Designed miniproteins, single chains. Designs and how they scored, part 64

Each design is a single chain, and the fold is of that chain. pLDDT is the mean over its residues in the fold that is shown.

## One batch from the design tools (miniprotein)

Design m2352
Fold by ESMFold2-Fast:
Structure m2352 (fold): chain A 84 residues (1-84)
Amino acid sequence: SKLEEALELLEELLEEEDILKQIGLALRIIGLLEDLRLAGELEDPLIAEAAELIRRAILLALQGKREEARELLEKARELLEELE
């Protein structure tokens, strides 16, 4: 499913050290989450919150705040794992 693909990409993003690759992975994840939201397959508020956490994490990573970025990505993963 697109949710499973987003979770797999999020695990890859959590292990990625290259900021350009992190940006690429984050954009792909956000795209999958927007597709799920538009299809009405999942609860929109949880998908929107996960996407916002990923966006904020990338902004923190760009500022060199890698640990804070990682914490937000882990929260996004937890939210997506709660979706059935």
Scores: mean pLDDT 83

Design m2353
Fold by ESMFold2-Fast:
Structure m2353 (fold): chain A 97 residues (1-97)
Amino acid sequence: MARELLEEGKKLFEEGKYEEAAKKFVKAAKLAVTNNEPLELQLEILLNLAKAYEKLGDYYSAASALYTAAELYEKLGKLEEAAELRERAERLREKAA
């Protein structure tokens, strides 16, 4: 299910197929939310999605994924990691503008 799509996306990413990887990660993210999968899995999917978007030069979508990942870190009580992802997202937003 969501983890299987995550692993397929990771394989595509390693092959340099960033657009196909991003599509798999988007499907994985939607499925993980719909099935109420662990926040740690949702977070891993979003972090991989952000990497794929960065490789594609889609800095706006990469920043959006990192903001959502930061919210999940906050839900997990990882406030420093959340703050770091927000700073990364802001830098990517500056590149998109």
Scores: mean pLDDT 89

Design m2354
Fold by ESMFold2-Fast:
Structure m2354 (fold): chain A 100 residues (1-100)
Amino acid sequence: TKLKITLNISYSGASEAAKEALKAGAEKVKAHAASLGMELTINISETEEKGEGASVTGGALPRPAAPEETINLHLTGVSVASAKALEAALIQWLDALAAQ
């Protein structure tokens, strides 16, 4: 059966270029998941609060314990570079899940 994942990304403090990079990256990640036979839904929302959110610095993304899973990520101070890094990390994570 297909692995179904819902990824909710909330962000704050992003430039317009970083917002564009996040949206473009989400589409690439969704296309990559589809090529692996996975169903991936990515929801991106902007928050006005520049809180101490979880910066994805060197941490591995959690592996879903069940075939249907929801993952929530909060990003603060998003740059184009951090958006690109998140895109690459998500693609590698999907490849690891597919190799299982």
Scores: mean pLDDT 71

Design m2355
Fold by ESMFold2-Fast:
Structure m2355 (fold): chain A 55 residues (1-55)
Amino acid sequence: GAEELKKDLKDLASLVKPKISKNGIKSLAKTYKISASTVSKILKELEKEGLLELV
């Protein structure tokens, strides 16, 4: 779900700043069983916090 995605990305960001593409959004949506729009919203929040980079 959305909370698992947020946790996993924050955990990853503590080790290395992740870079996520448009194809990554679709893969994350399938893996976490949430909509691509929900993934995009989460990624934008984390990018604003400086925890990841959208490419």
Scores: mean pLDDT 83

Design m2356
Fold by ESMFold2-Fast:
Structure m2356 (fold): chain A 60 residues (1-60)
Amino acid sequence: SKYEEEINRLKKLIEELRKQVDDEVAAETDPARQAFWRGVGEALEAMLEYLIKKLEEEKK
């Protein structure tokens, strides 16, 4: 379905962004900025988990 296709596209985009955020955390030496990027990564992870749950419900 178009809905399932769009969820998969968003999931892939979030997975790519999560990798970029992990690289930012690893490269950052300022504790406050590192904490910020860790927070962004946690938000992306939560969004990814929510999308996975919705995709599984759609296939049920």
Scores: mean pLDDT 82

Design m2357
Fold by ESMFold2-Fast:
Structure m2357 (fold): chain A 70 residues (1-70)
Amino acid sequence: MEKAAANAIAFLEAFAKLVPEAKEPAARFKEAIAAGDVAAAEKAARELEKIIAANPEKAKKALEELLAKK
């Protein structure tokens, strides 16, 4: 669980650097995960999902950045 959450957060941080609109929902998601607030994390994830769907090229670039670090 922790490792999967860390990977999701790393992707969202990389994505938020490319799409500033994602910064606030990504920060809320990180805070919710740290607090164990599943409902808040799910809400933030839905907002992020819409932004990702609107920016598929930026999402791909963020994934490539995440993969390159490994």
Scores: mean pLDDT 77

Design m2358
Fold by ESMFold2-Fast:
Structure m2358 (fold): chain A 69 residues (1-69)
Amino acid sequence: LRLEILRAIRADPKGELSAAELAERLGVSRGTVRRALRALEAEGLVARDPETGRYSLTDAGLEWLGQAE
């Protein structure tokens, strides 16, 4: 799920996705996605926009994704 979330955000034309959009695209519950996103945010791999609730990749997230592929 971690790799799939990071890939989905990178592949988005705007470079940002909500938990709801990720849940729909990945075929998992919003709760599952939110738990994974909170863990990724705590690790510094994604950042949440407090106004929109959308998540984007950090430089660390892009680096991790490049290594994981």
Scores: mean pLDDT 80

Design m2359
Fold by ESMFold2-Fast:
Structure m2359 (fold): chain A 107 residues (1-107)
Amino acid sequence: SEIEELKEKIRRLLRELGASDEFIETVDNLFEAAIKGDKEKVEEYKEKLREYAFRRPDLGPVIRLVIEAADELMKAKNEEQKIEILRKTVDGLEELVAQRRADDAAA
């Protein structure tokens, strides 16, 4: 249940950063594949996210963060490590949201 709660927080933060539903679905699929250890699907979803970087350069930091998180999830040995990685991902996305709000306020 904590993994599902963290995934919901990640979806909310991605929406706040202006990500499309398709982008959010790709991130969800990436994390699910990484949690299951499906290396081929992880690489496919990473490539889809890299394609988004050309259309949405503003999401570059988000794409980097979630790809790093997926790589760490693939290395995780137990549920406690997966939860810790997802918590760090939430923290990183919250920092990006705070930066975006600061940039928008300065414009």
Scores: mean pLDDT 86

Design m2360
Fold by ESMFold2-Fast:
Structure m2360 (fold): chain A 86 residues (1-86)
Amino acid sequence: MKVVIKANGLTPEQIKALEAFAEGARENGAKATLEVKGDEAVLEIEGATYGQALAALGVAVDAEMRGHVMETKVEGDTITITVTAG
């Protein structure tokens, strides 16, 4: 499956958490790409396991993204998680 995390209003610490998650996904054999533009980030993971998809959701919730709104969309085998400053 594919997991896409689209986030805005991020602190440098939250961006570092996404970078760490992308590296972990690559170490587990998934294809992970992180693009950062200022306080916005897009993380795409292809070949993610169900556990990696749940871990991505956990990072979006736990990595000091308090005050952000999270929305999840499922389209075929793609899970898109949008994290927006609340």
Scores: mean pLDDT 72

Design m2361
Fold by ESMFold2-Fast:
Structure m2361 (fold): chain A 66 residues (1-66)
Amino acid sequence: MAEVGKLMGEASELADELLAKGQTEEAKKVYELLEEANKAEREGDFEKALELAQKAIEIGKQGLKK
């Protein structure tokens, strides 16, 4: 689904930015949620994939505010 892909892309960019700023723990959490979202999407659970991608974005944005 296009929406899931866009959100996962946004979360991936946030994780890369967190790593660049030395926020390794927050970046790892975002990558972990992205892996779970990818797995859910492959299993056809687009609702779970969307929820996990949104959670990854939330954690990424919170990490960048520190």
Scores: mean pLDDT 81

Design m2362
Fold by ESMFold2-Fast:
Structure m2362 (fold): chain A 59 residues (1-59)
Amino acid sequence: SSLVEEGSRLFREGERLLREGRLEEGKALIDKGIEVVSQYSPVIGRVAEKEAAEVLASY
């Protein structure tokens, strides 16, 4: 699915920015990735949101 591929790309780029200390930009891309995958599946969107919250809490 193109939406799943786009969401995955956004998460990967967001995590890269978080690792570089670009917290606001990284969080913005992760949030957009959650939006994109939620359009494909609300269940997958909720899982992505939970995983993202755990990652962001580590920063």
Scores: mean pLDDT 81

Design m2363
Fold by ESMFold2-Fast:
Structure m2363 (fold): chain A 80 residues (1-80)
Amino acid sequence: KKVEFLKKNAELAEKAYKISTDLQEKAGARYDELRAQAEKDPSFRPGAERAQALHDRYTKAAEFLKKSYEKLKKEIEQLE
């Protein structure tokens, strides 16, 4: 019963981690694009700064979710 509950939580954590990683990668690519544009056109500078902040937030979220998922996997392995 407890193992089944943990497996469901691990599946949800894995999905959340994958979504967060995808968002991190997309935000990083957007930041790189806007940063390059900002060097040529100052009107892109605020956008580049916001994209950098968003990328940093998604990176931290992905790291947290990865650690949570890994802990759940290890707990399941120890119970099986």
Scores: mean pLDDT 82

Design m2364
Fold by ESMFold2-Fast:
Structure m2364 (fold): chain A 75 residues (1-75)
Amino acid sequence: MEVLEGIRKTMKAGLSALRKLKTILDPDVVRKLAEYQRRRFKEMLEKAGKKYNIPQEDIEKILEEYERGVEEILS
């Protein structure tokens, strides 16, 4: 439970950073930063899932929440 809460906080912080950067930087730069953050987040989530035996359904739900957040920011 605490690990999942930490992951969700990390996700929300990352999305907040992208929203902030979108107000300052060119759209092309924001898109590249979003792609980088997305790749790093997925890698972290997969590693944490295996290390802490997090159910696949929880991993998928977090990924869906993150991807939706990124799409909302980039649109």
Scores: mean pLDDT 82

Design m2365
Fold by ESMFold2-Fast:
Structure m2365 (fold): chain A 73 residues (1-73)
Amino acid sequence: SIEEIEKKKKEEEEKIEKETKEKLKPLLEKLKEAKTKEEILKAVSELLRVVGEEVDRLIKVRQEAKKKIAEAL
């Protein structure tokens, strides 16, 4: 069922969003507390890495859902 595929996709996307927010919280706090250029650059680099990894996870979930829908047609 296409509806079941869409429901699972939504549940996986919501899980990724929640996990992303939890991962970003400590990094955002490090950025807020950063006093030196080196600390700021490190915190920004870690934030960008986590965001990139989570974007890749979302793309994968969406592509897998599209594939399953196409196979169900």
Scores: mean pLDDT 86

Design m2367
Fold by ESMFold2-Fast:
Structure m2367 (fold): chain A 59 residues (1-59)
Amino acid sequence: SLEELYEEALKLLEEALKKGLISEEQARRMRENLERAYEEGDEVTLRVAIAELKELLAK
C-alpha cells in the first residue's frame, strides 16, 4: 500500500540520517518530498526513493 511504502521510505531516511550518510538539511528536504508523494498517491516516487536509500545504506 501507499502507507507501507511511505513508512518504509521514512524508516530508511531515518537510518541514513542516524548513520551520517545524509545531512539534517538533506533529510528535511527528502522528508518533504516523501510527504508530498504520499499525499499525491505517487507510488513511483516512493519506490524510487526506497531504492536510492537502500543503495545508500548498502555502502
Scores: mean pLDDT 87

Design m2369
Fold by ESMFold2-Fast:
Structure m2369 (fold): chain A 107 residues (1-107)
Amino acid sequence: MAAEFISQAVEAALRGDIEKAVEYAKQAADLLGLDETGRKALIEFAKLVYEARRAGHEDAVTAGLQAGREAIEAVKNAPSKEEAAKRVYEAMQKGVDETRAALAAAE
């Protein structure tokens, strides 16, 4: 279920639905038991994917999609909810950094 909400957040961001992207990111964070920092990372990630798509920065969109895929795989393959939460947080932090770097490189 958390993996489905991460997927839905990315899909909503790609279609330009920021409200639904943030809503799904919050639901994924709640299901994973993320703290405030982890919840903010998921929301920020969804917003950056939305911004990259809206701006037409294909490299930034690709970086965001890769981070989303890594987070989904982390949820599916994690031996525990706690480990899934940790790996999703790490994937989101990396994804935020890589998406921002790609956006900056497009200037």
Scores: mean pLDDT 81

Design m2370
Fold by ESMFold2-Fast:
Structure m2370 (fold): chain A 90 residues (1-90)
Amino acid sequence: MKEEMKKIVEEFKEGAKKLKYKPLQNRLLQAADYILKAIDEFEVEKAKAFAKRVLDNTINILKKFYEMGIEEAKKGIELVEKAKERIDSL
């Protein structure tokens, strides 16, 4: 479980590194780092719940970037939604 969550978050982090707009990329990388820390510090169920909350908050932030005209935020949202779905399916 924890190793599967870490793998999902590392794949999410690699996707985030491909984004060109640095403030957007940094927001996704920060979310990934918070989730990785939670996986190490919390029990599986609590880590999973925390990860989903962080990813939901990240989607809300990225929607604001998109509303501001940062088109690449759409790719960021797709990365976050995919990671959330994969974690939720565990």
Scores: mean pLDDT 86

Design m2371
Fold by ESMFold2-Fast:
Structure m2371 (fold): chain A 95 residues (1-95)
Amino acid sequence: SGLEASIETLRAVAEIEALRIGIEQKLPDEQLLSEVDALMEEIDRLVKLNVPKSVLKDIAKQLEEVLELARKNGVSPEVIQKIEDALEKVKKAIE
């Protein structure tokens, strides 16, 4: 891990927070889908950069919280599925 890994970690956390805020503000599905797509790209970058597993575990926990929030707020099945896919990608990388 280097400076690039630290920057991408910060970006992933910021994307998760943006998604959380977007869900709470009831943003359009198209915008939420775009936010999840950006987050999935950041997750792919983190995995390729071989960031510490502790970082991926923290991201997984934050995604589990966002997924629960999305379910409670009646977010569309398409957005929920993409968040589940993002979480699964992180969990597979933790091994």
Scores: mean pLDDT 87

Design m2372
Fold by ESMFold2-Fast:
Structure m2372 (fold): chain A 72 residues (1-72)
Amino acid sequence: SLEEEIKKLEKKIEEYRKEIKELQAEIAKLENDTSREGVLRLTGLQLRLIGLEFEIELLEKKIKKLKEELAK
């Protein structure tokens, strides 16, 4: 059902928000690491964080459309 699909997407957003929190904590630990490996790892974590934020926006947009269809 549309209601079950919405719940699955909302759960996925919550999982991504938890991953973002963990990534932010790792980024904070690496922000003063000026080594080549530290900079590369920091860059990878920042790219993953941006990707997750983008995925959340897409999922939120999908949920809004599904809720509009459910309200009809």
Scores: mean pLDDT 86

Design m2373
Fold by ESMFold2-Fast:
Structure m2373 (fold): chain A 68 residues (1-68)
Amino acid sequence: SAMDEVIAEIERVARELARLMVEKGLISEEEAQKLIEKIRAELERNRDDPELLQLMLRTLKQELRKVE
């Protein structure tokens, strides 16, 4: 479904953001794992809210651009 695509993209962007933050020394690998777990928990709670999922994706992409 289109929503499964958005969820998959959020997970991908979150994982890439966490990886870059560790690579740049902004967070530890343990903090990166906790960040990913928090994002997954938010996805689980809001799976039926397409507007919130799109907002999460936009926010994560904005954070990724700041770290690149």
Scores: mean pLDDT 85

Design m2374
Fold by ESMFold2-Fast:
Structure m2374 (fold): chain A 55 residues (1-55)
Amino acid sequence: GSIKLSPKTAEAASKLLELHKKRPLSREEMIELAKSMGLSDEEAEKATEAVELLT
């Protein structure tokens, strides 16, 4: 299915995707980075899931 993301979560997912392409990130690393960008736990999980679906 398709993931519906808020603009903030989509921006974080895009940044995580760019970093993941430069070097592979674990799920835990992506969640930690998203949270450091000011995302909630739920938003960080969604951003990470979006990156996993795109890679």
Scores: mean pLDDT 78

Design m2375
Fold by ESMFold2-Fast:
Parts: structure tokens; sequence; C-alpha cells
Structure m2375 (fold): chain A 58 residues (1-58)
């Protein structure tokens, strides 16, 4: 998914390798961008998670 690939890129640019790795794993198991955003909203504890929600769930 192009959206998930952009999310991974943003996480890496912001220096959050843990979030980037989690996003790659979610992509591997076939999660949708919407499912990822729901998970981030429920567990949003990092600046990267907040930025991804702001950009993709507006």
Amino acid sequence: SKEIEEMIKIARELGDEATAAALEQAKEVGATAEQILESLEENASSEVAKELLKRFKA
C-alpha cells in the first residue's frame, strides 16, 4: 500500500525506528491504512503517531 509506505517514510524521517518497524510488520500481515490509523489513535503515545493521525485521518 502506497499510504503505508508513506507512513513508514515519515516515521523514519522523524527518527522513530520502532514505529517504522511496527508499520512494516502491519503491512506484511495485510493491514489497511485505516486499521493502522485506528490502532495509532487508540495507542497514540508518540509524536510520530500523532503526526501520522494528523496527516492521514483528517
Scores: mean pLDDT 78

Design m2376
Fold by ESMFold2-Fast:
Structure m2376 (fold): chain A 75 residues (1-75)
Amino acid sequence: DKEKAEELLKKAEEALKAGDYETAIKLAREARELGKDDPKLQAQALGIEALAYLAQGDHEKADELFAEANRLYAE
């Protein structure tokens, strides 16, 4: 369900901006499960997860997630 995945991404972005990194990661992961066949949605969700981990000081996990997102955009 693309529409539900997009709604979850917006809620994840709101949680990230509010500093609720746990909720941001949870919602972004749910969006990735729904957008399995949509590389753009997957990359956006991975980016939110990466930013949440980076904000929490987990640079290694953030780098892994950013690398995965970049591969989906074929840069």
Scores: mean pLDDT 82

Design m2377
Fold by ESMFold2-Fast:
Structure m2377 (fold): chain A 80 residues (1-80)
Amino acid sequence: GALVEELEARIRKKGEELGVPEETERLIEEFRAYAESLKDDPNFDEDLEEKVELLLEELERYKEELEFIEELKKKWELLK
């Protein structure tokens, strides 16, 4: 439905802004599977919105971890 497509586009946009295309595609597959599991759920719209917020948070956390690891590697390289 239109909501699923709009929420998928929101995940894609966030992933593009963060520069993490591979992780973004993984989370979109997870989102699609979740949406399919909810098709007969009376709280479908609310549950999808909640899932998207969690996935966007996961993308931001993944980016922060990558930046932390890269910064740590640079600091260790400079101390040797």
Scores: mean pLDDT 80

Design m2378
Fold by ESMFold2-Fast:
Structure m2378 (fold): chain A 77 residues (1-77)
Amino acid sequence: AAALARELAELLRAGRADPARAVELYNQLLPLSPELAARLTPVASLEELRAQLEGLNPNGLALSDEQLADQILLLSR
């Protein structure tokens, strides 16, 4: 779980160089975390991934790539 979360966080911070890999890692991570599985569902795109994480934290209009990475690491503890 921790290794998948770290790889996903690094991809998100890198400015979306591999959106397909980010989606794959996210969908693999969800069933490994009960708190994620209760609130989030598998996604088909990076845009859906971002929208789900933004829905967990009503901080305004959007989350930065760094904030998305931090959210993944927080939820995967």
Scores: mean pLDDT 71

Design m2379
Fold by ESMFold2-Fast:
Structure m2379 (fold): chain A 85 residues (1-85)
Amino acid sequence: MRERAEELIRRAEELARRAAELAAKGTAEALREAAELLREAARLLEEAARALEEAGDFERAEEARRAAEIARGQAELLDAKADAL
């Protein structure tokens, strides 16, 4: 259970890193692609939170859910920035 959650968190971190690299390009297309990667990262973090809750690790589950909310918020901001270009 914890190993699965750790794998999901690592994948989400990798997606967030790729999203940051894309966002740095500053084009509307790159910002939208970065937003999609952040939404996928948020989905993986929600999956990790569920796995942590099933394992009884409520503290880490709450951290993962918070990280998912942050990733979704960042995706929304990147979409808004792309639309403003």
Scores: mean pLDDT 88

Design m2381
Fold by ESMFold2-Fast:
Structure m2381 (fold): chain A 89 residues (1-89)
Amino acid sequence: MEAEKYLEEAEKALKEGKLEEAEKYLEKAIELLRRLEAELAERVADLEIPDDPEEALARARAVVPGELERLVRLRERGLELKKKLAEAK
């Protein structure tokens, strides 16, 4: 998964003190995570979706089992890494 690979590269660069490279990889990871969200929304849009956001999420989970959970986990990792990068500056 590209987003996960970029998060790993960003963390590696941070450990090496290469803040510029770490930021670059983190930005790429965030961009890919946003694209994954758009992809889920498009898949749900191809189906009948309810107006309630919680029900819409249930639909997304039915279409792509496990993908939403993985996306949420990667977003949490990205936020933690972003915080570490801000503290390292």
Scores: mean pLDDT 70

Design m2382
Fold by ESMFold2-Fast:
Structure m2382 (fold): chain A 60 residues (1-60)
Amino acid sequence: HMTEKEKRDLKFAEKGIDALAADPRVTDASAEAFLKSVEKIMDEKTYKKVKELYEKRRAA
């Protein structure tokens, strides 16, 4: 159900998520700002996948 563009956007967001999850200086406020920016430029389905991926990497 994902388009090629949505898949590329998701892969790009993965790099940002890796950086956020690896940086202990990232606050909830910083993470929310990132997620809000992603939410505004992506569709709901892609955004949900990005948020899920961030939460998984944060938990690891």
Scores: mean pLDDT 70

Design m2383
Fold by ESMFold2-Fast:
Structure m2383 (fold): chain A 72 residues (1-72)
Amino acid sequence: MSKSEASEESLEAIKEDAEKLIEEEKKKAEELKKKDKKKGEELLKHAKEKEEEFKKGYEEKKKEIEELKKKE
């Protein structure tokens, strides 16, 4: 069953998987940028926005788990 510590470990694994997917999208955007600079830059901006949003959500989640851990 999920405990605060186990949830943190699971969250780290999810973060790594998400980072790999985001990195793949960034790679596709960079390749598109070489072919069509304007569209590639727009796609790269969207990929960075997704990364920023995920990072923000991850930090909020981690903070919640840490808070719950302290209340155990």
Scores: mean pLDDT 74

Design m2384
Fold by ESMFold2-Fast:
Structure m2384 (fold): chain A 86 residues (1-86)
Amino acid sequence: SEAEKAMLEAEIAIGIAKIAVAVARLIGKDEAAEKAEELLKKAEELLRKAREALKRGDEEEALKLAEKAKELAEEALKIALEGIRE
């Protein structure tokens, strides 16, 4: 389903962002890492809610939540990478 694809995309985005945050923290970019971690916590919570919606058969809600989770994960990745670049 489209919701399942969006959830997989969100999971991948969260995973990539977590790696970038770990690298940022390792090289001492703590402010960027902390800001990105806050967005990732929100993304993980939305993905959890998306899984719960899908279990209920609410594919429309699951899709919306998964897409939002992906957006937050992509923003977290951007922040972590910008911190690493500086």
Scores: mean pLDDT 90

Design m2385
Fold by ESMFold2-Fast:
Structure m2385 (fold): chain A 65 residues (1-65)
Amino acid sequence: SEMEKEIKEKFEKDIEELKKALKEGKVSKEEAIEGLKRLVEWSEKNGFKDIAEEARKLIEELKKE
């Protein structure tokens, strides 16, 4: 449980940092989408459904712009 919480918190922080990097122009939309796709795949494989859903939502938001 503690390890699962730590992993989840790390990925939530990584997603927030990615959002900031996108807003600041430090990473391209294409690079962000590819990174998020990898995160979705890993999260689904390891049972982190909440993280996978958050990453999918961000991918769809980026695709609309």
Scores: mean pLDDT 79

Design m2386
Fold by ESMFold2-Fast:
Structure m2386 (fold): chain A 61 residues (1-61)
Amino acid sequence: MEGKIAEVTEDVTGVGAELTTLKKGDKVVILKVYDDGNVLAKSLKTGKVGLLPASKLKVLE
């Protein structure tokens, strides 16, 4: 999943970094996948990075 583009499937608040909120339909680049079910992702809209639950992302590539 790292390096892939994903779409946010529902509104979500990011944790532990600059990215705080994403809306359904926003696109992110997955930077790292963690064992706890979270991913570190960068918003293509804002360029900010944050932790998001993988369950709220749909990989497009």
Scores: mean pLDDT 72

Design m2387
Fold by ESMFold2-Fast:
Formats: C-alpha cells, sequence, structure tokens
Structure m2387 (fold): chain A 75 residues (1-75)
C-alpha cells in the first residue's frame, strides 16, 4: 500500500502543479515520475514489466500530445 500511496501523492502533486500554471517541462517531468512509480509497482507485484515500460512511454507521449493540442486550441 505504501507504493500506492506514493503514486497517489505524485499524481496529486502533478495536478497541483498543473493547476498552478507549471511549465510544460515541469508537467512532463511529473508525468515521468508518476510513470516510474507505476512501473516499480508493477515490477514489485510481479506483473508485466515490458507492458509497464510501454505504458510509461505512451503516458509521456500522451502528455506531449495534450500539450500540443492545448496550444493549438488556444490559438
Amino acid sequence: SARAERLAEARARMAAVANSEASLEERLELAREVGELALEQVREAGGDVEGAERFLEEQLERVEELVRREREEEE
């Protein structure tokens, strides 16, 4: 449960940073941290580590895409 708590805290920090007008770089770094915590959780549970790594990569790419889309919508 401690790992789940750390992941929840990281996600809460990510939301707070996003709401406080954090830079795109800061948002991306937090997304990476959340992904790494999720990867560790899967690894400890004996789950699919390869799938978790792909999930992390997809998460980072999705954050980048959301950033691009957000800027395009504002323009």
Scores: mean pLDDT 67

Design m2388
Fold by ESMFold2-Fast:
Structure m2388 (fold): chain A 61 residues (1-61)
Amino acid sequence: LSPLEEYVKRVVQHAKTFKLSDAQKEALLAQLSTVLSPEQLEKLRESVANNLSPEETVEKL
């Protein structure tokens, strides 16, 4: 995995582990907008909304 894919995988795992609220998820996605392209950010949003595994989320990037 690239460093970016590994980072995204850890972020998705963290969100699932701590059962983040919708507001907390939006704040996290806003921070990721500094390192992800708009297309990658949209795919990440869809993956989180569909409750995909960290592995499945990385595959969609």
Scores: mean pLDDT 71

